Designed miniproteins, single chains, continued (5). Designs and how they scored, part 93

Each design is a single chain, and the fold is of that chain. pLDDT is the mean over its residues in the fold that is shown.

## One batch from the design tools (miniprotein)

Design m19222
Fold by ESMFold2-Fast:
Structure m19222 (fold): chain A 96 residues (1-96)
Amino acid sequence: VEEKLRELAELIRKNRDTNPEEALGYAEILGLLMINSGVALSPLLAEAAKESEKLLEELINYLKENTLSEEEVEKMLDELHRKMAELILEAIREEE
């Protein structure tokens, strides 16, 4: 798991200036893997993963209590994924 996390962090660093959307995609995957494995590469990334997990829990609880259309659910998931990715990307930027 740690090797894959390091590989994703390196891909984010390589792509963030030239391919920002691709870097966001790698950041999303890195965040999800850190949450699922309980492993983080640094204290800043651990903090970003914890904040991302809280956002995910808040969305899941909202969806359980509210009946939403498929389009509304997709929009909220896209917004969540982007916010999570941005948190991870910012943590990587702060490390450098």
Scores: mean pLDDT 76

Design m19223
Fold by ESMFold2-Fast:
Structure m19223 (fold): chain A 92 residues (1-92)
Amino acid sequence: EEKRKRLANIVKSLADLLASIDPEHAEEIRKLADELVNDILSGENYERALQKLKELQTLVEQLAKEDPENAEFYKLMSEALKRLIEEFEKLV
C-alpha cells in the first residue's frame, strides 16, 4: 500500500538526517530505522513498529541531553517522531 511506503520513506529520511548530524551514533540510528522500515512495509506488526519508533524517540531525547549544541534540532526531531507515533497508534 502507498501509505506504508510513504511512512517508510519518512522514517528513512529522518534517520538519514539524524545520522548526518550525529555520525557517532549513526549505525545505531540506521539499524533501528531499518528494523522500523521492515515492520512498516510488512504491514503485519505495527505494534512492534510503534515500539521501535518509541525507542528512536528515546534515543533522540538522550542525544539532546548529551549534545546541547544540537539540542534544538533533536527537539524538532522528537516532535516529528511524536507525530509519527500518533499516526501509527491509529494503525494498531
Scores: mean pLDDT 76

Design m19224
Fold by ESMFold2-Fast:
Parts: C-alpha cells; structure tokens; sequence
Structure m19224 (fold): chain A 86 residues (1-86)
C-alpha cells in the first residue's frame, strides 16, 4: 500500500513533466487516498494540494475544489494533533 502510493506520486511527477496535467492530478488523488488510509496525513495533504493546483490549472473547478477541501481538512487535523501535544 505505501509502495503503491509512492509509485503514484512518481507517476504523477512524470505526467507533470510530460504536460499531462489531468493524469498527474488523478495520480496525486489516488496517492492521497492511500496515504490517508495509512494515516500519513502529511503526505496525503501534500498529494491533495498538488492535485488541487493541477485541476485548477486545467479548469476542472469541481475536482480542484474537492482536492482543496481534502487538503484543508487534513491540514486542520494535523494542527489539532500538534496542539494536543503542547
């Protein structure tokens, strides 16, 4: 599962370099879902943020919003976890 998420990040980066921004964003979403299921909220947040920016760049406002909302949700959860330890 972790190896699958890492492979999806690598595939997303390759698609970005090729200019296939939609496939890149889709790969980052799938990686984000896997990292989220593994409890790696930091990597999930980054993956969703990358996807959101790419969807926005290609004009897919609905998917950009969905990915952005996921990134914000995970960022808030991480802040709550950090505050609870202080």
Amino acid sequence: SKAEAEKLIEEGEKYEKQGDLRKAADSYIEAGKIYESLGDLAKAEVAYEKASKLYLKIGDEEKAREAFEKSVELGVERLKEAVEKV
Scores: mean pLDDT 84

Design m19225
Fold by ESMFold2-Fast:
Structure m19225 (fold): chain A 65 residues (1-65)
Amino acid sequence: SSKLKEFELKLIGVAIETGARLDLEKRDGTIVVTLRDPSAAARAAAVEGIRRVAEETGLAVEVRE
């Protein structure tokens, strides 16, 4: 869907801006984003970015470590 594509593009922006490594998986109406970065600062910045993108797109998002 167009919303999923928008989410994916914005998530790539979050990864570029924060330097965090992110995995994206779609599961039954929920997008699961897994953080691969051990840095606490990078993880915190990425989580905030992911939450903002989820709010902007209106998609259900689960963040995993």
Scores: mean pLDDT 79

Design m19226
Fold by ESMFold2-Fast:
Parts: structure tokens; C-alpha cells; sequence
Structure m19226 (fold): chain A 82 residues (1-82)
């Protein structure tokens, strides 16, 4: 039968998993923040269209919406080809 020690061990394991997930999320968020800072540093050298595209991609990434980020890139590539 499951003992109190087994339930305690299960809680500890779950907390460790949650801590690991929080660390991964914090790392991803830090990288998105770095990309935004790099964009802000160079945006005065970019065309208005490139600025708008970069902003849209960064917003989608910050929201975790990878599909929106990819769609924005494809739209820009099509506009560049026209």
C-alpha cells in the first residue's frame, strides 16, 4: 500500500519537476528579452517595414505563438519578392 513516505516522495518529485520547468521557462523568456534588446539597439538602422516585422515576430514569440511568428516571416518574404 502507498505509505506516507511514498506520498511525501511523490510530492518532492513533483516539486522538483515544477522547478525544472520554471528554470526552462525563465531561460526562454531571458532569450526573448535579449532579442528584443538587440532589436531596440538596431531598429533606427532598419526600414519601417523591417521594424514592423521584427516587432510582430518578437510579440508572437513572447506570447508563445510560434505559428504567428512563422506566418509573419513568410508574409515578409513574399512582400520582398514582389
Amino acid sequence: AASEEELEAAREATLAEMEAQRAEFAEASARIEELRAEFEAIKDTLSPETQALAERILEALAAGDLDAAVEAMYEAMRAKSA
Scores: mean pLDDT 71

Design m19227
Fold by ESMFold2-Fast:
Structure m19227 (fold): chain A 68 residues (1-68)
Amino acid sequence: NEEIEKLQLELLELLEKDPEVGKLVQEAMDAYDEGKEAEYEELLAEIEARNPEAAALLRELLKLLDKL
């Protein structure tokens, strides 16, 4: 899916400029995949506090993945 790939690329480019947020995004993705909802929400809130754009891109990416 071209839209998912584009959002993933934009997120990766943004995280390359902020490696600390990159670690949080990876942890949030792992928590989401493992069904750890509370941990995912806490990590997402921390990402949003540090980098709102990264949080928005992550939310859109996961929303699109859920529709597939």
Scores: mean pLDDT 79

Design m19228
Fold by ESMFold2-Fast:
Structure m19228 (fold): chain A 92 residues (1-92)
Amino acid sequence: MAAEDAARAAAQKAAIASAREAVDALDAGDLAGALAAAASLPERAVAAARAALAKIPVAPAQAEAILARVRRDATAAAADLQTELRARAAAR
């Protein structure tokens, strides 16, 4: 769906930005900041997807279904990123 594709593209861009902030914080020696950036990933992804959907005429129920899928996927990505950040910190 064009609406879902736009929402997922916006969510992915936001997720990449949050992941980069997390890696940059870890490289600076700030594990707490890195984990906080990773934890913010789902809300940033959902906010970006919601903003993209606001520009497209889509039924509210359909928009909420797309946002629920974005949140699920972003939450899984954030958990994986937090695990990787902790592993990298422990290896130093």
Scores: mean pLDDT 86

Design m19229
Fold by ESMFold2-Fast:
Structure m19229 (fold): chain A 97 residues (1-97)
Amino acid sequence: SPAVQLQVKTLMLAMATQTEIEVETRRKAPNPELIKADLDRVLELAEEVVRTAPKEEADKLLDLIIKMLDKSIETAKDFPEVVKLLEEAKKRLEQLK
C-alpha cells in the first residue's frame, strides 16, 4: 500500500542519514549543510507518515528514528554543529507524537 511504501522510504532515508553521519564523522569531515538537508527530508516524510498511518504505527516509527538520532548524536559528539542539528530534528520528531 502507499502508506507502507511511505514508512519504508522514511526508514530507509533515516538509515541512510545515520550511515552518512557515521562515515563523515569517522573521516572527521562532517558536512552540516548536507546533514541538515537530509534531516529536513526525514522530517517531511515523518510528518506525512503521521498524517497517513494509524497513530500507534506512526509513533513506533517515530520512536525508531528518535533512537537512531540518539545514536547519531553520540557518534557526532565531537562536532557541536552536527549535534545541534540532530537535537533539533529529535525535538521536532518528539513534537509529532
Scores: mean pLDDT 89

Design m19230
Fold by ESMFold2-Fast:
Structure m19230 (fold): chain A 77 residues (1-77)
Amino acid sequence: MKTKIVKVESKEEAEKAIEEAAKDESVDEIGIISKDKEVIEHAIETAEKLGFEVKREFELETESGETLYVALLKRKE
C-alpha cells in the first residue's frame, strides 16, 4: 500500500497532484494539505471524479497559529 502526501497552495497544484497520483496504480491513498479550505474542497471534487473517496477530513492548528486543512483520499474498491 502506497500513500502519497502533498502540501498544495492552489487549486491548480491540488488538481495536478491528484491527477498524477491517480495515474500511478501503486498509489492507494492521497493525503492533501492546504492552508485554504477551498483548495481542499477542489482536491476532493477532482479526486472523486478520478475514482477516489474521502476517508477523513480534519483541521490542524500549528504552533504559529496557522490553520491547515487536511483530506485523506482512498481509491474506491
Scores: mean pLDDT 80

Design m19231
Fold by ESMFold2-Fast:
Structure m19231 (fold): chain A 66 residues (1-66)
Amino acid sequence: EEARKYLEELEKKDKDTVGFNILRKILEENPDLTVEQIKEIYEALKNSRLDSVENREKFAKELVEK
């Protein structure tokens, strides 16, 4: 619940709707993720500069596993 609220607040402040859709999907598959973990995944995705949605989704999934 807290991680989901955090994502909604970020979506209001940032224009990266694709990044937020990926994070929402990751949170749905991993509902126990904390706000701190979501922040780490968000920053890593932003800094990776990956060009495709598929590559960004794969990268986010690998971050959850580690």
Scores: mean pLDDT 71

Design m19232
Fold by ESMFold2-Fast:
Structure m19232 (fold): chain A 60 residues (1-60)
Amino acid sequence: SALSPSEKAALLASVPGELEAARKDNGAVTEADVQRIVDGLVAMGVARAAAEAAVRRALA
């Protein structure tokens, strides 16, 4: 829950890699993949809005 700024930055920087893994596994990024990635980040202490923004940026 008490993530440092560096730990948060590292988790958010992992998002493009998670999306590429989802594309490889499923042939495309699905809504379920996006929800899984966002929920995983929130479970690790990232704010939901920040996690959702990171996914949107990586998909743009």
Scores: mean pLDDT 82

Design m19233
Fold by ESMFold2-Fast:
Structure m19233 (fold): chain A 90 residues (1-90)
Amino acid sequence: DPVREEIYKILDEIEKLVKQKISDPETRKRALEIIKEMREIVDKLTPEQQKQALEILKGTLERIKKETDENVILRILEHALRQLKAIRDA
C-alpha cells in the first residue's frame, strides 16, 4: 500500500528527529510512545482515512523539523495524535 508506506517513512523520520532533538529522557520516552500509538492507529485506518492521516503527518514533520524546544515538539506530537484519533473515530 503506497500511502501506508509513505506514512511509515514519515513516522520513521519523526522518530529519528525526536531521538536527535529531545535530550530529556522522560520527554523522549513520551514522544516515542506517541509515535508507537500513531503507528497502531494508522494500521486500523481505511484507505481514505490514511490519505487524511498522511496530510497531517506531513505537516507534523515540517513543524518538528523547524522546532528546537523539546516541550513544543511533544505538544506538536500530542496534537497530531489527537487528530489521528479523530480521523479513526469519524
Scores: mean pLDDT 91

Design m19234
Fold by ESMFold2-Fast:
Structure m19234 (fold): chain A 100 residues (1-100)
Amino acid sequence: SEKEKEELIIQLAVNLYGFLDPEGDGTVDTEALRKFLRVRFPQYSDEEIEALLREYDPDRDGKVDADGMVDFIVRYFEEVEGIEVSEETREKLRKRVAEL
């Protein structure tokens, strides 16, 4: 069901966030995300990964903010797992990430 899909997406996102942000400060190191992208998106070239990271870390401070991480997680579920993420689920994910 849509609710079960939403709960699964949020649970997987929280687990992924815990892996990428072990300090729980709500920000993810751009380098940690780069390493994850190279392993989980082998279809992306180095140039494509760097372009994506520039989108999520536009000020190049070495940190991906919560908005960038929500966008990345939605992209991961849609492009890698083939799971459509509704706008409602995306908003709930954004709120959940803000609490981490």
Scores: mean pLDDT 74

Design m19235
Fold by ESMFold2-Fast:
Formats: C-alpha cells, sequence, structure tokens
Structure m19235 (fold): chain A 77 residues (1-77)
C-alpha cells in the first residue's frame, strides 16, 4: 500500500491532537484534527477527523467552530 506524504502528515497531525487532548489543551487538539482532515480531505478518515475537531472545540468552549466542523463531518460522512 502506497502512503503519500499527505496521508502520513494527516496521521501525525491526528496523533498530535490526541496528545494535546490528553494535556487538556482542547483548542490545540481541535486545530491539529482540522489540519489532519484538511491535509487528506479525500481520506475515509477525514469525516472522523472533523468530528474529533468539533468535539475538541466544544470541550474548549468554542461552540461556533464546534458547529462548523460538525457540519463538515456530516457532509463528508
Amino acid sequence: MELDEREIGAVLYHIGGVIAEKDGDYETAAEWYVKAAELAPDSPDAPQFYRDAAIAYEKAGNTEKAEEYRQKADELA
């Protein structure tokens, strides 16, 4: 299976988001999840990355961005 640089980058951004979330830095976690989805938008994982970003933004108290990325996840699902 051939992994391009964007797919590898998306996985790394997602890992960064998980680490930030464990540190309680939910806004940074959400930003990393968004970068993962934007780097590989055609990936089957992209809707899940946007969903993870929406949840992280909601935990950060950023309801505006949480709603935005929830809608993006639904559009791609």
Scores: mean pLDDT 80

Design m19236
Fold by ESMFold2-Fast:
Structure m19236 (fold): chain A 81 residues (1-81)
Amino acid sequence: SSELEEALKEVKELIDELEKQGKLELAKLVDRAAKGILLLMSEGRLDTAREVGERIIEKIEELDPEVAKRVREIAERLLKA
């Protein structure tokens, strides 16, 4: 869907932005959250995708609350797509 494509583009743009800023650990956590959610969604495990995503986002929040907020918003759009 167009919503899924837009959310995936936003994830990639955020990862690229964080890498350019030298925030490599944050970039890795964002990538892990996105891939984990997508894998579990592909398996039909939407509730588990939400739980796993939130656990990784909590780790992001400890490092950067603004990045965590952006990732949570993107994750909700992925899960609703």
Scores: mean pLDDT 83

Design m19237
Fold by ESMFold2-Fast:
Structure m19237 (fold): chain A 80 residues (1-80)
Amino acid sequence: MEEERKKILEETEKIAKEGLKYAGEAIKKDEKALELKQKLVEEYGNAKYLYEKGGSVEELKKELEEVKKIKEEIKKLKEE
């Protein structure tokens, strides 16, 4: 359980870092990338908070999916 929770948080951090890198590139093309960057930071913060408060694997997976979604939206803006 704890090892699985840690793995999900580590994956969330990796994806959030990738999303932040994409946001830096996308901001030059579309100002909406700034709003998505802010959402990405907030959702990653929520994931860390849930982990520290003993959130379930299911709750952490939900935050991971939200972070993945935001990263894909940023990537789409970068590619447009």
Scores: mean pLDDT 82

Design m19238
Fold by ESMFold2-Fast:
Structure m19238 (fold): chain A 80 residues (1-80)
Amino acid sequence: MQQRLQEAAELLGEIGRILADPSLSLEEKKERVRELAESRGWPELAERLVEIIERAEKEGLSFSELLDRILEALAEELER
């Protein structure tokens, strides 16, 4: 549990850094987040994160709201 929580926190931090990078397109952000999650052993989460990012962009969500949705997905994955 503790190890998984730490891994999730590190993943959230790296995702936030990718999403905050103004030099990356939406497609590049989605691809990097997918690759990151998959490389850390979270392939199911990777697809969900990409969907969350795409939906947040279409809905015009704030960066904070986007991170909240990502945190919810990570919390759900930690229970499985």
Scores: mean pLDDT 79

Design m19239
Fold by ESMFold2-Fast:
Structure m19239 (fold): chain A 95 residues (1-95)
Amino acid sequence: MSLEELLEEARKAREELLNSNLDAEKIAEVEAKLQRLAEEVDDSELRQQIEDLHQEYIKKLRENPDLSEEEVLKLHQEVLLKQLDLLIKRIEERL
């Protein structure tokens, strides 16, 4: 996939996430797309930054076991938005 195609797919994934209406299945689909696109970019620093954000999300879930399903989905959406913004920025910097 070209960098221009990766950028367009990443922007579409971000729009899909914003329009997910906290649907767990849609959020999971966006996460899968993020992982695939990050692998295609093949930037080890970017992959580490994405993983660090994911680990902070997992830590928040473990430290807050009383979170509602809606609160968990909101946190997941917020983390994925940050991860997609990092991916988009990295691709734009390489263009």
Scores: mean pLDDT 87

Design m19240
Fold by ESMFold2-Fast:
Structure m19240 (fold): chain A 76 residues (1-76)
Amino acid sequence: SQALLEEVLQRIADATARIRALPASDREGILAVAGELSAWLEANAEAIQALPPEDQQKVQQAVAELQAVLAEKLPE
C-alpha cells in the first residue's frame, strides 16, 4: 500500500537524519535509533515483503543510505 511505503520511507529517513546529527562518540544513542527502526521494520516485515518490486527497491535504497551513515559513524 502507498501509505505503508510512505511510512517505511519516512521512518528510515528520520532515523538516518537523527543518526547523521548525532556525534560518533554517542554510540549508545546511534545504536538506540538504529534499534528502534530495526524493531519497527521487523514488526512490519510481512507487509513490507508484500510491497511491489519497485517499492521494495525504494525501501532497499533507503536502507542502503542508512547503512552507509552507520558505517561512517561506527566504522568497525
Scores: mean pLDDT 86

Design m19241
Fold by ESMFold2-Fast:
Structure m19241 (fold): chain A 88 residues (1-88)
Amino acid sequence: SEDIERARRALEELQKYGDDGVAEVAALDPSLAPQVQQARDRFIELGRRALEEAERTGREGALAVEGGRRMAQGFMDRMVAAARARAA
């Protein structure tokens, strides 16, 4: 299904985006790194479970993976911005 392939790509993009964000936060403010790493791991795990459920049902839940990705990216953006502000 194109929807499932889209959800898989969203999860892969989230994994890469999360890794980049964690690396940047760790470089700017190491004290925030564990919190951001835990949040990243949590979002990826939730996304994986949502994708598995979407695959099992054939369609249902794919939009939830996309929504979760957007929320996770927003969280990562805020954490990176906070680390950058502290470093400035």
Scores: mean pLDDT 75

Design m19242
Fold by ESMFold2-Fast:
Structure m19242 (fold): chain A 85 residues (1-85)
Amino acid sequence: SVTDGLSERVNGRMSVILSIINRALQEKDPEERKKMLQEALDQTERLIKELQTYLSKSTDPETKELLQKRIKDLEELKKEIEKLL
């Protein structure tokens, strides 16, 4: 379904962001770690913006609910990344 395909794509992109964060936490160089965390933050903000655009165009209640939940999860992730910077 469209909703299942959207969930898969969002989960894939979130997995990439989490991978960057995990690598940053293992990085011993503070300057390089900060660059990795900034990349994770930038990717998170871009994904939020993309999902907000999809939400504005969506008429399907199930898709809207999924997008709203994912945006909320990403906003929480953004705050956690900002705490690490």
Scores: mean pLDDT 88

Design m19243
Fold by ESMFold2-Fast:
Structure m19243 (fold): chain A 64 residues (1-64)
Amino acid sequence: SGKEQGLKNFQKEVEQLTSFIREMEKLLKSNPELASDPLQQVILGFAQAMLDNSQYRIDELKRS
């Protein structure tokens, strides 16, 4: 069904974004100069917003 396909797609997005954020956080922790770069914070913030959206969509589909 469309609901099952949507859930699978958003779950994959959550997995990919969670992995990306985790690797970025590791990189920033080991590189203080990168942690001070505002561009890195913008990228991390955008990835977090996308993760939050995908989680919201999963919850929406589960309630429908």
Scores: mean pLDDT 85

Design m19244
Fold by ESMFold2-Fast:
Structure m19244 (fold): chain A 82 residues (1-82)
Amino acid sequence: MIGAELVDENGKIVVKKPIPGGPADRAGLQEGDVIVSINGKPVYDVEVELAKYKPGEVVDITVERNGELKTYRVTLGERKVE
């Protein structure tokens, strides 16, 4: 997992509560980022898409922030940290 809560807000997958030092935080993802694609593929369900990859694998997550697309390199974690 990426070490953040993902919440559906108005049909968008929004990053909430990045865990300090977690995969999302270390990659530069921020609260309010909208996930649009993983490894260049548009995502319908982020959890299902991430399940195709192994823990420790690096994936490119593209987010929309303030109307701009930004891509961050995220090293996946094996489990969500508490």
Scores: mean pLDDT 75

Design m19245
Fold by ESMFold2-Fast:
Structure m19245 (fold): chain A 91 residues (1-91)
Amino acid sequence: MELGKEYLEKGKELFEQGKYEEAAEYFRKAAVLYPLESEVRLEAILGYAEALRKLGQDELAEEELRRALRQLEHQLGPDHPLTLRVREALE
């Protein structure tokens, strides 16, 4: 199993257990191991933002999602499926 996918799966397990701080750490670690256009990277970023929201850090969650949105819009375009998924998460 790829290390990044292991981190993503561990993050999801920790999130389901209510261990949001640990989940956020694993999602963050997973995200940095994949290229920008990776769906796995996007899942990790979305998981990280949701974990931050569970910790009451809504402003940080929004900041992380807006940063990802800017990167995806500039490199893949505003209509790319990954870009649209980040935009939906900000609604």
Scores: mean pLDDT 84

Design m19246
Fold by ESMFold2-Fast:
Structure m19246 (fold): chain A 83 residues (1-83)
Amino acid sequence: SLEEKLKELQARLAELLAKQEAGEVTEADVEEAVETVAEGLRVRIEIAREKAKEEGDEELLKLVERAEELFPKLLAEYEAAKA
């Protein structure tokens, strides 16, 4: 389920935070943390879409569709700005 996927992503973030507290974090760990946060946001957007469809909330559905379109573009702009 989407809820189980969120729980799995939260567990991964907790492992990365434990490494950071131990002073063992690597560049790869930071990259994984960013990817995990991005996946968590995508899953949250999907949960909102399912809820909007179940409730017949057309306004929320349109907002979710906009977020799904904008999020990859914002992430790409962020990565381009770092280069």
Scores: mean pLDDT 74

Design m19247
Fold by ESMFold2-Fast:
Structure m19247 (fold): chain A 85 residues (1-85)
Amino acid sequence: MLPIVERTLAEIEAYLAAHPDLQLTEKELNLILSSVLSFASLGQFPVVTTKEILDKNLEKAKKYGPKGTVELVERVRALLEPRIA
């Protein structure tokens, strides 16, 4: 797994532990996690399709999640975006 993916997953776990009142649905959490795990398939070279999938899933999580989800999603985007061409 790419080190940035492992770091991003750890950041998500830390954020959720720090915000115990933030109750994400399984669908909302899966949208964030699937966006992060898609980077496992990038290898050395980012692909345009991965950016589209990331943007689509993160925007859905922001739209349908609790208020705290917006900050979590933006942190995930900031960690992963430099890997996208």
Scores: mean pLDDT 67

Design m19248
Fold by ESMFold2-Fast:
Structure m19248 (fold): chain A 84 residues (1-84)
Amino acid sequence: MEVFEKEVVDPESGVTVKITADREARRFSIEFSGDRPLSPEFAEAVRKAVIDALEKAGLTPEELERYREAIDRLVEGMRNRPPW
């Protein structure tokens, strides 16, 4: 029923990550405003922000575990991408 939005900004790179979670629609979206690779510290902060947003959207622990794996893969990909 509830849609939650969170924004996380990396002060080092200026990359903004917008996280939207909708439990009823079972829709999860991550938007990046930049093509720079994420630092390990920022990647961890994004991962925590995403999990927190999903919990507040009312996802079950089982759903959170499935999303955690997907988030880990996505964040790892962003961390290892070329700068352009």
Scores: mean pLDDT 66

Design m19249
Fold by ESMFold2-Fast:
Structure m19249 (fold): chain A 62 residues (1-62)
Amino acid sequence: KATSLEVAAMLLAISGHAEDALRTAEKAVQAGADPKAVYERIAELAERQGHTEIAERARKLA
C-alpha cells in the first residue's frame, strides 16, 4: 500500500539512505500517494541530513 511505502521512504531518509528514500517515495507515488506531500517530506528530511542535492531533486518532483 502507498502508506507503507511512504513510511519506508521516511525511515530511509532519517537513516541517511537519501537515494533509496527517493526511490521508495517514487514507488509510493505510483501506488497512489500524493506526490507533493511525499516529496516535500523527503526533501525536508534529506536537507536535515545534509543531502541537499537529493532534497532539491525531491522538491522538483513535488
Scores: mean pLDDT 81

Design m19250
Fold by ESMFold2-Fast:
Structure m19250 (fold): chain A 63 residues (1-63)
Amino acid sequence: GGSEILRKAAEAARAAGSGAAGRAAGYQMHKDSTTPEQAEGALRASREPTAEAAAEALLKAGE
């Protein structure tokens, strides 16, 4: 399941805060194996202006 990887990325994004959410999520996904759909989710999250929105985008990509 890819949802666990995306859940961890979402948690990293929230913990890092708005200014670093995309970088934190990207680093987490780089450490783990990801599918193309998960990578697309991370790209969408990196474009979100807040850590909350980034985390939500990552969690939705895992569904």
Scores: mean pLDDT 64

Design m19251
Fold by ESMFold2-Fast:
Structure m19251 (fold): chain A 56 residues (1-56)
Amino acid sequence: METKTSVATFPASFPADAFIAKETAAIEEAGGKVLSVEKEVDAAAGTVTVTITYQN
């Protein structure tokens, strides 16, 4: 399996936790394995960045 990283940046008002749940489920349903999930909130920029590291 290859290790891959998915990075997505959204407005701070975006439901990032719901996105993480759906994306993680989609990766696992596709036969992938999620290794780590990081959520970074940048209040000054008004953004939230989600980083998902996975194997497929």
Scores: mean pLDDT 82

Design m19252
Fold by ESMFold2-Fast:
Structure m19252 (fold): chain A 85 residues (1-85)
Amino acid sequence: SKEEAIKELEKKIEEIKKAKNIEEVKKITLEGFLIALKAASKEKILEVIGLTLRAIGDFLDAKNLEEAKEIAIEYLKELIELLKE
């Protein structure tokens, strides 16, 4: 359900905060995008894909772990909002 997906994405945000390196941040963020993609309505699938591609681009520009975490949390929050509407 969308409700369950939102709770799992909130949990992923907490996992990002505890991540020890950029590869772990990327892995958790990818898991979040897959959760959102499976829960999204047909009309929102392309928006989830668009957010995923933008996140990949932003991760290429991340200089350190803290910046990668900020990027990941922002995108996971956007996915939560997308699933609510």
Scores: mean pLDDT 85

Design m19253
Fold by ESMFold2-Fast:
Structure m19253 (fold): chain A 58 residues (1-58)
Amino acid sequence: MLSKEEIEELQRRIERYEANREAIRARLSEVLSPRAVEQLLALEEAEVERDRALIEAS
């Protein structure tokens, strides 16, 4: 069971990612190949989905 503070931190992480998703994509695209950008974004999306599942399970 997650604490109230841990749930709040996970929610802030998700909200920051969602607000900055396009900026993150643009920044990564400056230094990485299109394939690498999509792979990293897929990993970030998977982490966000796990964070959401943890909040819902709490």
Scores: mean pLDDT 79

Design m19254
Fold by ESMFold2-Fast:
Structure m19254 (fold): chain A 98 residues (1-98)
Amino acid sequence: ARAETTAHLGRGMGYLSNAIFYYEEAKEAARKGDLKKAEEYKKKGEEYAELATKHFDEAIATAPDAATAAAIQAARDAGLAAYEKAKKEAEAAKEEAL
């Protein structure tokens, strides 16, 4: 049903937002020289990204038609691009702190 697809999409987007937030926190921790805290935040970011992926997959699987599935895939791809940017910035900050 549309309600299940919408619920999974919403949860996927929410978890992806949390993943981005934790990579931004990892970047700031690395800039302050707290490499242990940076690694802990990175692990949290990866955990939330995995949860986001599971919910996006369920949203696509429950989509009522191909057009809805394609729209969800486009939204996921855009969100993952923002996530990859945050991840790369955190990794660069860690490298500069070493």
Scores: mean pLDDT 85

Design m19255
Fold by ESMFold2-Fast:
Structure m19255 (fold): chain A 74 residues (1-74)
Amino acid sequence: SPELIEGVQSTIEDMDKLAELLKSLGYDELAEKMEKIRKEIKEAVENKDWEKVLELIKEAIELAREFAEKLAAA
């Protein structure tokens, strides 16, 4: 579906922005993990491996949650 592809592309763009924000705040390790997941999502999309895309998006959400918890604890 074109709508699904657009949604995944928007997610990748948001992940890039989040990785830049993480780097600017000194969370380099979390930023690197986010960039790795984003690259793997792009590769999975190119391979049409939608199951892998969903798994990687879930991993990105968990990483974002970890970041939010670290900010709340600081």
Scores: mean pLDDT 79

Design m19256
Fold by ESMFold2-Fast:
Structure m19256 (fold): chain A 90 residues (1-90)
Amino acid sequence: KEIEKLFEETKEKITALMDAYAKSLKDAKLRQQVLQLKDTVVGALDIGFKKGPLEALREVAKEMKELGSPIAEEVAKILEEAAEEIEKLL
């Protein structure tokens, strides 16, 4: 119930952030890469939710940090904040 809501809100935050970032880019290839990363993150979260929402958030956050890009770091931060909030509900 509350975990599902936090998970959906987290996906919405990531989507909004990455869409805004893509719109700020003038380079079409960079925009495409950001949108592809967005789809990858959202897809991984959707698959992971069924197995374990907390583990899914932490795993995707770790992968984002390993990319080393500023946008990936912001996505990782959102995922880590969501994981902390879900952990409080357990």
Scores: mean pLDDT 82

Design m19257
Fold by ESMFold2-Fast:
Structure m19257 (fold): chain A 56 residues (1-56)
Amino acid sequence: SAATADPAAAAEALVRAFPTSELSTLKAYLRSQFPDPALAEAAVAALEEARARAAA
């Protein structure tokens, strides 16, 4: 779901909304949004992949 529990969807939305933001800032934001550390790290991994795809 793109709503609240999908870490990949959250990461994709952040890359689209904040294309010029530093990765460290977006990673900190995702870690604050997901109370489950495993979901937070999944979102961070998805963020790195989404940024890499946007750069290609």
Scores: mean pLDDT 76

